# Ledger of designs, part 89: designed miniproteins, single chains, continued (4)

Each design is a single chain, and the fold is of that chain. pLDDT is the mean over its residues in the fold that is shown.

## One batch from the design tools (miniprotein)

Design m15058
Fold by ESMFold2-Fast:
Structure m15058 (fold): chain A 72 residues (1-72)
Amino acid sequence: SAAEQRELEERIRERLRELARQLVRHYLEQGYSREEAERLTARRMQELLRDSGLGHLEPLAEEAAREAAEEL
């Protein structure tokens, strides 16, 4: 149903946000700048989404990476 689809999409968005925060922290700990950490995080998440058959969600990965970099 449409409601079940929306619930699934919300869970995916939440998972992407959590992953983005972990990756941004990881790259910052390695000495990358905030801007570099954002780009590397977006790229890594886009790779994971493509490998999982979820390439259509790549724009959400970019948004999550940017948000995480702004918050950290």
Scores: mean pLDDT 84

Design m15059
Fold by ESMFold2-Fast:
Structure m15059 (fold): chain A 57 residues (1-57)
Amino acid sequence: SSELRKKIQEEIDDGMARIQRAVEAIAKANEAKVSLEDYEAEVKRIFDELVAEERAA
């Protein structure tokens, strides 16, 4: 149905926005030339945030 197609598109768009935010945060950490440990901590934070958002849905 058209409603189902629209909902699927919205879910794709939301997923892409979440990935884009994660990519930007990781890129900023890399650009800052932080230590590997700090970089890993930032990546873990991003993953925890994404998991929390998914779990809340």
Scores: mean pLDDT 72

Design m15060
Fold by ESMFold2-Fast:
Structure m15060 (fold): chain A 99 residues (1-99)
Amino acid sequence: MTKEEELKRFREELESLGVDEETIELLLEAIEHILDGDYESALDILSKITGLSKEELIKLAKTKSLDEIAEFLVKEKKLPEAVADLLARMIIRAVRELE
């Protein structure tokens, strides 16, 4: 599957979950940067989506499990569970690859 086809399928899945268009666009941009190996730009976009600073995202990835980060995003940022899980996975990957 091409990168473009993969991003299109991902968009369709997020739309089916009722995720708003602004959040979908930011998530797809972050995923594209991760696929390109541009983890710093991905982390900047994740910062915008979560409302957390890059330093806070790094601390979360180093001190909390994936499940704990996802739960934090659901409870504190009121994000849907599926979006929170995806964001937690992306945050952990981006921070890990920058180390």
Scores: mean pLDDT 80

Design m15061
Fold by ESMFold2-Fast:
Structure m15061 (fold): chain A 92 residues (1-92)
Amino acid sequence: SSLDRRRRLEEARRRLEDAAEQLNRLSDMVAAGASPQQIADFAREQGLPQEVVDAVRAAPSAEDAVGYAATALVRRIEEDQRLLDEARREAA
């Protein structure tokens, strides 16, 4: 329905806004001179997915850590959305 689609778009928008705020906090840590390990520990404390934490730890530099986190977080959001869409189709 149009209401279900609007709700899905609102939920997706909220997830993207939350992701942007989390990535901005990681960027602030890079500006403060934090190491990839410190950024990964902070990401874990903030409740970011394990794949995002792992991506930050794998980053070759602190400056690359935000980009690695962003890539992993976008992939996770896309995967979660696909699984939700599949579950909704199976429930119909």
Scores: mean pLDDT 79

Design m15062
Fold by ESMFold2-Fast:
Structure m15062 (fold): chain A 83 residues (1-83)
Amino acid sequence: GLAEARRHLERAEALLAAGDYEGAFEAALAALRAVLEAATDKELLLRIIAAILAAIGLKLEGRYREAAELGIEVAREAIEELE
């Protein structure tokens, strides 16, 4: 649930700071998936889905740092909104 999302977010932030952009992306994606499972509001659900698709798109272009940063930003925002 939400605690799992926070753990994935903390891991993503640590990996991003360490320069492991691929690892940071994978952890950020895990955080987004966890908040998606916790979300019940349609607007928040659509926002999380859009972020997942956008982050995957960036990763497919080899833009792992940007993909991780986007995933971290949206996961953090979703966690704050869900509390």
Scores: mean pLDDT 87

Design m15063
Fold by ESMFold2-Fast:
Structure m15063 (fold): chain A 86 residues (1-86)
Amino acid sequence: GPAVEKLKETLDSDASSLSDPSASQQASDLGKKTVDAIEKGDLDKAKEYARQLGRTIGQSQNLSPEQIEQAAKQAEALAEKALKES
């Protein structure tokens, strides 16, 4: 649906904004897995992949461990919201 398409575009944009090509590719792959899990209604996998995505982005930005965990929790919450709106 439209909510999932917007999420996919946002995640692709966020991944492409990373300066490290390896981190960008990993974030892109995790974003695609998150969207796929949301489309399938798999909340547990959507939250898991979103958490990994948040950590990958946080690590590539050299954030503190506390900030990386906050980014992971925020990504998890966004994935849960997108699934509920789908």
Scores: mean pLDDT 77

Design m15064
Fold by ESMFold2-Fast:
Structure m15064 (fold): chain A 60 residues (1-60)
Amino acid sequence: RDAAVDQLTSLGVPRSEATRQVDDVVARAEALGRELGLDDDQIAAGVQDGLDALVDRARA
């Protein structure tokens, strides 16, 4: 979480916006994982994939 926020701020995203975007990605990934009946490890992997995609989009 903190690493993703720091990466977004290094790319020029304001910290408040970076924190909001990271929190939104994490919350949606966790909610989707729970709805699908995934275990904690699978949910954690989904969260990380979502954060990686968020940072990659900010770089584009």
Scores: mean pLDDT 80

Design m15065
Fold by ESMFold2-Fast:
Structure m15065 (fold): chain A 93 residues (1-93)
Amino acid sequence: MREERERRARELGEELAKSGKGNSSGGAAGVIEGVGGYVDAELAGDEEGAEKARELALEAARALKEGNFKEAAYLGGEGGAWGRAEAEAKRAA
């Protein structure tokens, strides 16, 4: 179950990286997605999920500042998907 959520998070990160075509728009979308996952996990009361999502969102923001747009889209997308999946699991419990 956790491995499936982690795999889905990676897949979303890859999709965002492809969608962005390595441009700044894709990188920014990744950061926004990562922040969304962090917020969702925080609102669900999943402190551990929120921590990981926040960390990935910060890494995505750093990559975006450095001009590494594909990395930003990937990391942010992964963080967002992870945070949302953890929040959903917490709410379902």
Scores: mean pLDDT 68

Design m15066
Fold by ESMFold2-Fast:
Structure m15066 (fold): chain A 82 residues (1-82)
Amino acid sequence: SLVEEAAEAAVAAVVALARQLVATPGVSPDTAKRWALQYLRREGVPLVREAGRAAGLSEAEIERVVAETERRADQAVDAIAA
C-alpha cells in the first residue's frame, strides 16, 4: 500500500543516512544515531502521515504505522551504530 511504501522508504532513508554518518570521520556512533533519528522525525514521519491520510487511514491507524516505523528505524540505526 502507499502508506507501507512510505514507511519502508522512510526506514531505508534513515538507514542510508546512519551508514553515511558512521563512515564520516569525526562523527561518533551516538551522534550518527541521533542525527539519523532526527531526520526520521523531521522528514520521514510527515511523509508517512501524509501517505496514510491519502490512503484513507484513521488517525489511530496512522499513529500505529508511525510508531512501527519509528521502532524499526531505531532498531536498525542501533545495529549500525553499535
Scores: mean pLDDT 87

Design m15067
Fold by ESMFold2-Fast:
Structure m15067 (fold): chain A 63 residues (1-63)
Amino acid sequence: MDPETRERIVEEALRLIEEKGMSLDEAARYVAEKFGVPYDEALKAIREELQRRADAARAAPPT
C-alpha cells in the first residue's frame, strides 16, 4: 500500500488498541475494512510499527 494509507492505518489501529483495548487482530480487521485494504497488509503494517516501538522502548533505560 502507499505510505500515506499505511500511516493512517497504523495511527487508527494504535488508537483502537490503546483507547479501546482492542487486540492486534481486531484492530487490524477494523482498519482493513475501513480503509479497504487486505487484512494481511494492515496486520503487517501494524505489527511492524509495534515491533519498532517495542525495540525503541527496550533500548530506553527506565527513568
Scores: mean pLDDT 77

Design m15068
Fold by ESMFold2-Fast:
Structure m15068 (fold): chain A 81 residues (1-81)
Amino acid sequence: SEEELARAKEALELAKKAVELAKAGDVEGAKAAIEKALALLGTPLKGIVANAKTAKEAELAAEIVEGLAAIALAVAEIEAA
């Protein structure tokens, strides 16, 4: 649906923001953005987020969630077509 497409787009934007925050060294900001993206995707990756302690680990977690959001967006686009 259009709502699913909108949520997937928002999750992808949040995941991309999390990658940029992690690259800037903002681990807490990156983790917060990842948690919001995961909530929109309905995906429980609690261990990946909880165990990210360094900027590099937060960046990796954000990249994983970005990939998941991209898959969700592609699925929603196919279903909307």
Scores: mean pLDDT 82

Design m15069
Fold by ESMFold2-Fast:
Structure m15069 (fold): chain A 68 residues (1-68)
Amino acid sequence: MEVVDKLLAKANEEARKLIKEADEQSKNMTPEEQRELAIKTVAEALRIIGDALDEGLAEYYGRPPIRV
């Protein structure tokens, strides 16, 4: 299941970059705005990982990916 692991590793890197960018932006925000940004950033990171997992499973089992 090497393909899934590779895609998840790539998604994890993308999620880390997104979190890093959010942290940088948060320096110019109020605590309330920082909290909102953190929630949005976590949600986006989870979507990226979910999409990668769906794609990896489709590749492994030959089923079409499920996306919203």
Scores: mean pLDDT 73

Design m15070
Fold by ESMFold2-Fast:
Structure m15070 (fold): chain A 73 residues (1-73)
Amino acid sequence: SHADAARLYEGLAAHYERQLANTRKEGDKAVAEAEKKDPELAKKIREQYENTVKRLEDGIARARALAAAHRAA
């Protein structure tokens, strides 16, 4: 059913939101630790986490759009 599909996508969006929050916390910590020893490494780590954040944000947007489409059907 569309309601079941919507609930699954809502759950997926919530999962990605939790991953996003954790990724931001881990990224901040990793960058701070790296900056103490190697600023060039810190920059690369920051870029890696920014790419992961963008992927998760895109995943959240897609999951929410799919959930809304199933709710509207």
Scores: mean pLDDT 88

Design m15071
Fold by ESMFold2-Fast:
Structure m15071 (fold): chain A 76 residues (1-76)
Amino acid sequence: LAEEAAKAALEAGRAGAELAEALGDAELAEQLRADGEKAAEAIKELVRKGKLEEAEKAKAHAEGLAAAFRAQLAAL
């Protein structure tokens, strides 16, 4: 769970960054990658503290964000 949920957060940040770069906003792209890394660490802490339901919800949310960003990028 921890690694899979953290990976989902990183993928959401990466997908958002790719969209931001395609729109010409390199600074936002860097920020979105950093936000993904911070979210991944936060999820690992949730799992470490036994907050598995919160970690599962965070994973699902990140997966939804990644899908939405990739759909928008594909529409460009």
Scores: mean pLDDT 82

Design m15072
Fold by ESMFold2-Fast:
Structure m15072 (fold): chain A 59 residues (1-59)
Amino acid sequence: RAADLAAKAAQYDELSRKYREEAAEYLKKGDLTEAGNKMSQAMAYQAQADIYRAALAEL
C-alpha cells in the first residue's frame, strides 16, 4: 500500500515535469493555446502527486 502510494506520487511528479517541458516547447513555437493546455495538465498532475504524497505521510 505505502509503496503503491509512493509509486503513484513519483509517477505524477514525472508527468508534471514532462508536461511543463512540453509547455515550454510550445511557448518557444508561439503556440500559446497548446502551451496553456500543457501547463494546465502539468498543474493537475502536480496536484495528484501532492495528494498521494500527503496520503503516504499520513500512513
Scores: mean pLDDT 83

Design m15073
Fold by ESMFold2-Fast:
Structure m15073 (fold): chain A 65 residues (1-65)
Amino acid sequence: MKIVSAKVQIMAAAVEEGVARVELKEENGKLVVTLHDTSPEKAERFKEEVRKIGKELGIEVEIVD
């Protein structure tokens, strides 16, 4: 349940920050977020939101650029 909530919030953050290509993968309760072709400024803001979502929901998040 928490992982599904995290995915929804992360995808919403991607839309808000204008990140065009994001992949989400679940590995043993960890959420792997992969970014493609994103400007450094947008990537940094999005990564901050992803880390915040992970902390709030108690989910381990790994970000790949």
Scores: mean pLDDT 78

Design m15074
Fold by ESMFold2-Fast:
Structure m15074 (fold): chain A 105 residues (1-105)
Amino acid sequence: LPQELEDEILYGVGLVAVSSTLVSTENAIDTEKDPKKVTKTAETTARLAEKVLEIVKQIKDPAKARELLELTRRALERVRELAEKAGSKKGVEIVDKALERLDRF
């Protein structure tokens, strides 16, 4: 496959997954107050971020890689805010570790 086609497929998969997480978090941020549910959201989002880093290593277009990383950071930051508002200290810790890994990438 041409690299451009591989990049488009990888970028598209990552974009859909991260965008879906961001939309879900935006919908929950003022309404979800259960710390246990929010902790699960933090765990799922942290795992998604790890998978995005695997995908980004395979993307050769630096603009697409950068956009996906920026969107992933935004999703993590919004999940962190959700965790703080819901009082999930464990959720905040999980997201902070994921953000730290993203920053070291």
Scores: mean pLDDT 86

Design m15075
Fold by ESMFold2-Fast:
Structure m15075 (fold): chain A 62 residues (1-62)
Amino acid sequence: MRIVVVHTRAAREQAQALVEELKKQHPDAEIEVIETPDTAAAAALRRQLLLTSDDLVIGVGV
């Protein structure tokens, strides 16, 4: 299973803390982290990933 964390630049620290917890709770999962410049870009990317993959997608700072 792959977990994709999409976050805004302002939420970088919050996203890093979340990624560490996700690694502890799901050690067999591949975790991808994607930074976007703003909330609109983050929301658009998250929506596209939810439509095109079986990955769990989490938004931070959206």
Scores: mean pLDDT 76

Design m15076
Fold by ESMFold2-Fast:
Structure m15076 (fold): chain A 98 residues (1-98)
Amino acid sequence: SEEEELRKVLDQAEKFFGVTLSDEERERIIELARQLAAEDPIPVPPTYYVPFVLAALLNGFRTLKEVRMLYYFIGAAEVLGADVELVNKAQLFAAKLK
């Protein structure tokens, strides 16, 4: 039930970020989170990527490459032109995931 866990974490992330997402946006976030988990050499559950994917999309990043860049270089978010507050929210939310 990886899909059920992803949807639950995304519902919680939506509330935490104070945003409302369309069904299409929700499916895109789940897809990107799964793609990041599959490509990451470190075995991390796809649910862990959900807050970072959401923060990236809210920052206007659209591709897997852009979302990956924000995740791996989170400390350089300002240099990447990302909203540091959205990135900090992603880190705080991820810290609550076990």
Scores: mean pLDDT 78

Design m15077
Fold by ESMFold2-Fast:
Structure m15077 (fold): chain A 81 residues (1-81)
Amino acid sequence: MKKKEEAKELAKEYAAKYYNVPLENVEVLKITENSDGSYSLVVAVKLSEETTKILTVLVKPDGEIEILFSFEVKGEPVVFE
């Protein structure tokens, strides 16, 4: 069974590989544990100084990853807190 920290790392690695960016350009903004043991994550991927992609990612209990939704933000940099 995947723990919250394992789910964060899997989502970050998947997003970094999918968009061909360094791990430092990927930040998990939100994580939610679902009743079935899966995790829903909101992930920001900094593609460039002007472009950030926001993903909703599902990490299943077996570690399988699925992108449920994505959109692109241009012009204003996303601040990671």
Scores: mean pLDDT 77

Design m15078
Fold by ESMFold2-Fast:
Structure m15078 (fold): chain A 100 residues (1-100)
Amino acid sequence: NTSELNKLLSLSYENLDKLNDLLNEAAKKIEDLTGDKSTANEIRSLAQGARDSGRVELAEKAVKLAEDAGPDELKDLIDQAKKELDQAKKYNLQAQELEK
């Protein structure tokens, strides 16, 4: 079912796009608060890569880096990012189930 597959992939992309915005905000705050430009740039690169490729595993790595590097004040932002990641993963899994 190509139509349903494309719809699920489009929905996953919307969540990855929102996640990219949230992770770029988190990366900026990590850089500003900790001075860790290397980790901030890795988060940005992985988030952008996930959005551009649809690869949820890149998004998982970006969220993990942001969680590990982020101070407690970023917790709400990281929790929002995790919610978008979980939704993207759900749509991606449903799309995989339609592949025959």
Scores: mean pLDDT 85

Design m15079
Fold by ESMFold2-Fast:
Structure m15079 (fold): chain A 92 residues (1-92)
Amino acid sequence: MKEFEEFLEELIERVVERLRAAGFSDVELARARNILGGAANALLSTDESIETILEDAEKLAREEGFSEEELELFVELLREMLEEAEKYKEEL
């Protein structure tokens, strides 16, 4: 759905902006955006739980070299994003 895809893009940019405000570098933000996009697609195209998607995203971010502090913030913001996206999907 184009409308849901547009909403997911808005959510991703919101998370990226919050990470930027927290001091993430441009390289870290690019990696975060890729992981956020993958998580959003998993939520859209699979029956995976938010917890499973978060665990997979945390593993990818750790492999990309995120610090423990960066991981904690990233996972928190990603959880908020996925919960908001799920609520929007239920309203469609």
Scores: mean pLDDT 80

Design m15080
Fold by ESMFold2-Fast:
Structure m15080 (fold): chain A 65 residues (1-65)
Amino acid sequence: AREAIERLLRERLAEAARLQPPSEEELAAAEAKIPELADEALAAGLDEADLRELERREAEVRAEL
């Protein structure tokens, strides 16, 4: 569960970095936060499916801009 959530968060970070490439320092700082964010998501009862649904919804909102 946690590993799957971390992988999803890393995939989202990589996608965002393709659109707006961050500095190596900024990327490293974001990567370092992924385990903490995954722990918070699990504590809130979120799973990989919930995070993928949020990602899909965010993409739809961006496409309407």
Scores: mean pLDDT 66

Design m15081
Fold by ESMFold2-Fast:
Structure m15081 (fold): chain A 78 residues (1-78)
Amino acid sequence: KLDEIFNNLQNLSLDEQIKTLIELLNESWSEEMEERLLRYLEGLDDETKEKVVKALLEGLTDPEVQERLKKIYEKSKE
């Protein structure tokens, strides 16, 4: 199910990808989600990655999820 969502992200516009991720992350968080999000971010160029992460942080409502996203972003730069 998460595999299907993340695989389909590549077929969406960047704005649609961001909207989908905001909805998904606000609804649930899991270790599988964290792994998938890290892999997704690793596949983006630096400019796009920064834009996506900034938009996600603005759309997320849970401060704990925001902090987890920041950690994943830092890992994605390695």
Scores: mean pLDDT 81

Design m15082
Fold by ESMFold2-Fast:
Structure m15082 (fold): chain A 64 residues (1-64)
Amino acid sequence: GAKTSARQAAEMGAAGDAAGAATAGYESWKNGEGPLKEWALKAAEAGRAGDAAAASRYGQLAWE
């Protein structure tokens, strides 16, 4: 679900996997509802830009 994908984005971003964090963040956003899903979209955008650290932070915000 959306929380599982958000957690994966956070963990992949923390490991330096920006591309993996982008994919997981996008999946979290697609399956998410409510205001926290916007953090999942930010994680996906940061990951696509190659910013693994920002993707990890936004993934953590979307996971909660």
Scores: mean pLDDT 82

Design m15083
Fold by ESMFold2-Fast:
Structure m15083 (fold): chain A 107 residues (1-107)
Amino acid sequence: GSTVTGGGTVAAGGTATLTSTSSAPGATNIAWARQAPDGGTEGLAVNGAPAPGAPARYVASSSNGVGTLTLSNLTPADTGTYYGMGVGADGTNVGEPGPGAELTVVA
């Protein structure tokens, strides 16, 4: 599974840095998704790069199965559960998703 750390409660305008580590053999990158409180799921980063349509203030990087997602200038709309998934060198998801980390952004 892929663990996620760095959630918690952050004030609007602040910065959150989330990290995910995949234990899956062959994981080279991390993909990121957020599940909003209303149940909607959005892809934020794929194969270690920001997903098309993700806010420019979201910066993703990953190497060797460890990924970092930095969210700057936070708004309450960034509240949700953030998940990481290992991605192999071929761009395919590897292993199982682990528990997400909750991020709450307060105005």
Scores: mean pLDDT 77

Design m15084
Fold by ESMFold2-Fast:
Structure m15084 (fold): chain A 66 residues (1-66)
Amino acid sequence: SEKARQVAEKVRQISGGAPRSTKEQVIEALRSLGFSDEVIARVVRLFGDRPTVTPEEVAKAVEEAL
């Protein structure tokens, strides 16, 4: 979807083009795109024990949280 594409692009941009992103980078990206604290919290829970996730995982998580 268009929203998933925008999320993945923004996460990658904030991560300096890195293949994976930290929790802080994901939170910054989602806030910059105007997502609610509730959506951001749901996406952050998907990290679990993982230090990083891919921008594509974040995009999918955002669509599933909506």
Scores: mean pLDDT 82

Design m15085
Fold by ESMFold2-Fast:
Structure m15085 (fold): chain A 77 residues (1-77)
Amino acid sequence: MEELEKAKQKYEQAKLDYEGARARANVITAEADEQAAKGTPEEKERLQRLADEARSVYQTAKDNYEKAKEEYEKLKS
């Protein structure tokens, strides 16, 4: 039971991290798309850099979420 509870907490934390990283990546991508039409070259470059960083964070959070979800699913079965 304690191991299942710990796996659940880890899964819930990883889910929040993944959802936060996904939301941030979506916001930055939308802002980059908006500035691509009417922004300066400097603003476009800044937002592309932030988008690349957000995608890296998203990928790490996604991997952690998938691992935590798999562990939790195995323990609750």
Scores: mean pLDDT 81

Design m15086
Fold by ESMFold2-Fast:
Structure m15086 (fold): chain A 94 residues (1-94)
Amino acid sequence: SKAQELIRKGKELNKEAQELVKKYMEALGKGDTELAIELARKMIEKAEQSRRLNKEAFDLAKTPSEATAAGGLEARAELVIWEAENGIEQAKLK
């Protein structure tokens, strides 16, 4: 279904965002604030794309399983955005 295709695409974007989270945490651990900010911006971009696709998938869901998958991925994308935005703000204060 279209919902399943959007979930698949959103899941891949979420996976890319999670890989950026790992790189972001490594940059923070090394004190590389410039790299951490760059990675946080990329996390926001990927997570916003994932959130949009998963929201569309939720609206198009025909089964509880599709709705649960889409909603869960949307929520996870929102958490990544929140963390990245706070990380950028904290880095700017130092």
Scores: mean pLDDT 82

Design m15087
Fold by ESMFold2-Fast:
Structure m15087 (fold): chain A 79 residues (1-79)
Amino acid sequence: MLFEERDAASAAVAPHVPELVALAEEAGDPRLAAIAARAPHDAYATLLALAVEIATTEDEKTKEAARELADRIAAAMPD
């Protein structure tokens, strides 16, 4: 069910919310800050926004951190 899938995805993101907040604060990127605020309610939008950040960010450290975080969230999701 869509609700069941959404809840499972949100649960996969929840343990990583502090890392999202820390990344947003260190990067000083308002886009990442908006993602961090939304993460526990929309895991799929969070992963999509991280993918966009990885594609558009010129800072290699931020790109690597965002990619690592996205991979960890994706690995924690069911299926």
Scores: mean pLDDT 67

Design m15088
Fold by ESMFold2-Fast:
Structure m15088 (fold): chain A 79 residues (1-79)
Amino acid sequence: MEAIEKALEAGRRVRAELADVLPEEVVLGRGNIAAARTYNELTGYDEELEKQIEVAEEVLRLLEEGREEEAYKLAEEAE
């Protein structure tokens, strides 16, 4: 339980740090990645979760470049 709470806190911190630097959609995604990595590190490291985090980073990179359609397609394919 505490691992989830710490992961959510890490996500909130990253979102707060990026709030005025990147678009809100990208900020939310970056926060989610930080939360997922923190959770994975605290719960013994899951290789499958790490792969999902890598895909999420690629989606956010596409969003940062303004390539929204490609980002959403990649996210859908990862489901």
Scores: mean pLDDT 72

Design m15089
Fold by ESMFold2-Fast:
Structure m15089 (fold): chain A 67 residues (1-67)
Amino acid sequence: SMERENALKKAREALKSILSDEEFKKVAPLLYDETALAAINKDVLTNKLGLSPEKAEKVLEIKEKYL
């Protein structure tokens, strides 16, 4: 759980650096649901959550790096 908490903290800090406050509010809840997190892909981020393709790619990089 501590390793997961540290990974979530780093992921949240990285996401805050690239996302607006409103975009962050859409993405952040998914970090706390392992099933939702596993389902995150470029199509979900762009078509369902409304992120630009560039931001979607950065979110996926953060997921791969920290989660």
Scores: mean pLDDT 80

Design m15090
Fold by ESMFold2-Fast:
Structure m15090 (fold): chain A 91 residues (1-91)
Amino acid sequence: KKREEIKEEIKKTLLELGASEEEAEEFAEKMTELQLEAEELYETDPEDEEKREELMKKLVELILTLGPEALREAVREGAKALAERMEELKK
């Protein structure tokens, strides 16, 4: 199913970046909803600028409320791993 495929791909990417399974699942679910809403808009009324602005606002709100937490943790863990590796190279 398209919804499950999109969700699984997003979740897999977030997990590979170091996000927790719970955070990846929640963010992937919300992002998949927005993706499907965008596809519906393009199929029914692709020139509706008001709906496009509404979708963009929802995306920004999702990133501010859920995405930054999952992505920030993934970025922090990635930065820690890089710093440890760089420190080993100094020896």
Scores: mean pLDDT 66

Design m15091
Fold by ESMFold2-Fast:
Structure m15091 (fold): chain A 79 residues (1-79)
Amino acid sequence: SEIDKLIEEIKKAKREELPKLLEELKKKFIELGMSELDAEIAEGVAMLIAAVGKAVGESDEEIAKKIAEHLEKEYKKLK
């Protein structure tokens, strides 16, 4: 539920808020048993999605949706 809330906040986040929310989610993934390396990779991929999406002209909403889908998949690995 707390992870689901953070992912929903990420979907609604302004670009400037995204790094803070990704950092909080990374901490929660580590608390749930994800390795530090895997959590860093998950965050890095989210940042890459944002960078590539901006470069190819995707909307902020489309980028946020792709980031949320990536993070939901990472969260499912912890179940």
Scores: mean pLDDT 81

Design m15092
Fold by ESMFold2-Fast:
Structure m15092 (fold): chain A 95 residues (1-95)
Amino acid sequence: MDEIKKQIDQLVSDFKEELDKITEQAKTATPEEAAQLAQRAVDLYMDTLNRMSDLLGSAPEEDRDELSKYVVQKEKELQKELDKTLDVLQSVIDK
């Protein structure tokens, strides 16, 4: 249980770090570069969701209900962070 939660927390941390880098790159990006960064952010989000799903699937059956609730909470957190980054990138694209 705790080891899988730790791995999920690491995936969330890594995702946020990569989004921060994308947001920093957006400050000097052209509209075309910002569009590519937006695609990268979405791809990173999907990859992170898939990795969390794989971790959940590898867990003992008795732990899956608690871990599923934990993953759902983390997925909502990731979606909120993605939306903020996409808003920044969209403001660059619209210039």
Scores: mean pLDDT 85

Design m15093
Fold by ESMFold2-Fast:
Structure m15093 (fold): chain A 90 residues (1-90)
Amino acid sequence: KEELEKEILIYSLASAGALAIVMGDLERAREIIEQMKKLFPDDPLAQEHVRKLEELIELYKRDPQAAREQARKLFDEYNKKNVELMRELL
Protein backbone atom coordinates (compact mmCIF):
# COMPACT_ATOMS: atom_id res chain seq x y z
CA LYS A 1 0.00 0.00 0.00
CA GLU A 2 2.74 2.48 1.02
CA GLU A 3 4.74 1.84 -2.19
CA LEU A 4 1.63 2.34 -4.35
CA GLU A 5 0.75 5.56 -2.47
CA LYS A 6 4.32 6.81 -3.04
CA GLU A 7 4.08 6.13 -6.80
CA ILE A 8 0.72 7.94 -6.95
CA LEU A 9 2.25 10.99 -5.23
CA ILE A 10 5.30 10.96 -7.56
CA TYR A 11 3.12 10.83 -10.70
CA SER A 12 0.75 13.47 -9.26
CA LEU A 13 3.64 15.88 -8.63
CA ALA A 14 5.24 15.10 -12.02
CA SER A 15 1.86 15.70 -13.70
CA ALA A 16 1.53 19.08 -11.93
CA GLY A 17 5.07 19.99 -13.06
CA ALA A 18 4.29 19.11 -16.68
CA LEU A 19 1.03 21.11 -16.50
CA ALA A 20 2.95 24.15 -15.17
CA ILE A 21 5.24 23.97 -18.23
CA VAL A 22 2.19 23.66 -20.56
CA MET A 23 0.86 26.88 -18.94
CA GLY A 24 4.27 28.62 -19.28
CA ASP A 25 4.65 28.83 -15.48
CA LEU A 26 8.31 27.84 -15.21
CA GLU A 27 8.57 29.21 -11.66
CA ARG A 28 5.84 26.80 -10.51
CA ALA A 29 7.46 23.94 -12.45
CA ARG A 30 10.79 24.58 -10.65
CA GLU A 31 9.00 24.66 -7.26
CA ILE A 32 7.44 21.25 -8.00
CA ILE A 33 10.82 19.81 -9.11
CA GLU A 34 12.43 21.01 -5.86
CA GLN A 35 9.54 19.52 -3.85
CA MET A 36 10.04 16.15 -5.59
CA LYS A 37 13.81 16.26 -4.89
CA LYS A 38 13.13 17.05 -1.22
CA LEU A 39 10.45 14.36 -0.72
CA PHE A 40 12.10 11.58 -2.79
CA PRO A 41 15.88 12.30 -2.97
CA ASP A 42 16.93 8.68 -3.63
CA ASP A 43 13.91 7.35 -5.52
CA PRO A 44 14.81 6.28 -9.11
CA LEU A 45 11.28 6.93 -10.41
CA ALA A 46 11.21 10.46 -8.94
CA GLN A 47 14.76 11.11 -10.25
CA GLU A 48 13.70 10.05 -13.78
CA HIS A 49 10.68 12.37 -13.84
CA VAL A 50 12.64 15.27 -12.28
CA ARG A 51 15.20 14.85 -15.11
CA LYS A 52 12.46 14.86 -17.78
CA LEU A 53 10.89 18.04 -16.34
CA GLU A 54 14.30 19.77 -16.09
CA GLU A 55 14.96 18.88 -19.77
CA LEU A 56 11.59 20.42 -20.73
CA ILE A 57 12.44 23.65 -18.85
CA GLU A 58 15.74 23.84 -20.81
CA LEU A 59 13.83 23.18 -24.06
CA TYR A 60 11.36 25.97 -23.13
CA LYS A 61 14.25 28.48 -23.03
CA ARG A 62 15.11 27.54 -26.66
CA ASP A 63 11.69 26.61 -28.10
CA PRO A 64 8.65 27.36 -25.91
CA GLN A 65 6.18 25.85 -28.41
CA ALA A 66 8.04 22.51 -28.64
CA ALA A 67 8.46 22.40 -24.83
CA ARG A 68 4.73 23.00 -24.24
CA GLU A 69 3.80 20.31 -26.79
CA GLN A 70 6.15 17.76 -25.16
CA ALA A 71 4.93 18.76 -21.67
CA ARG A 72 1.29 18.21 -22.75
CA LYS A 73 2.13 14.67 -23.96
CA LEU A 74 3.98 13.99 -20.71
CA PHE A 75 1.06 15.38 -18.66
CA ASP A 76 -1.37 13.04 -20.47
CA GLU A 77 0.97 10.07 -19.89
CA TYR A 78 1.38 10.85 -16.16
CA ASN A 79 -2.35 11.43 -15.64
CA LYS A 80 -3.16 8.08 -17.33
CA LYS A 81 -0.61 6.28 -15.13
CA ASN A 82 -1.91 7.97 -11.97
CA VAL A 83 -5.53 6.93 -12.76
CA GLU A 84 -4.31 3.33 -13.27
CA LEU A 85 -2.45 3.33 -9.93
CA MET A 86 -5.41 4.89 -8.09
CA ARG A 87 -7.74 2.16 -9.41
CA GLU A 88 -5.34 -0.45 -7.99
CA LEU A 89 -5.30 1.34 -4.60
CA LEU A 90 -9.11 1.64 -4.36
Scores: mean pLDDT 86

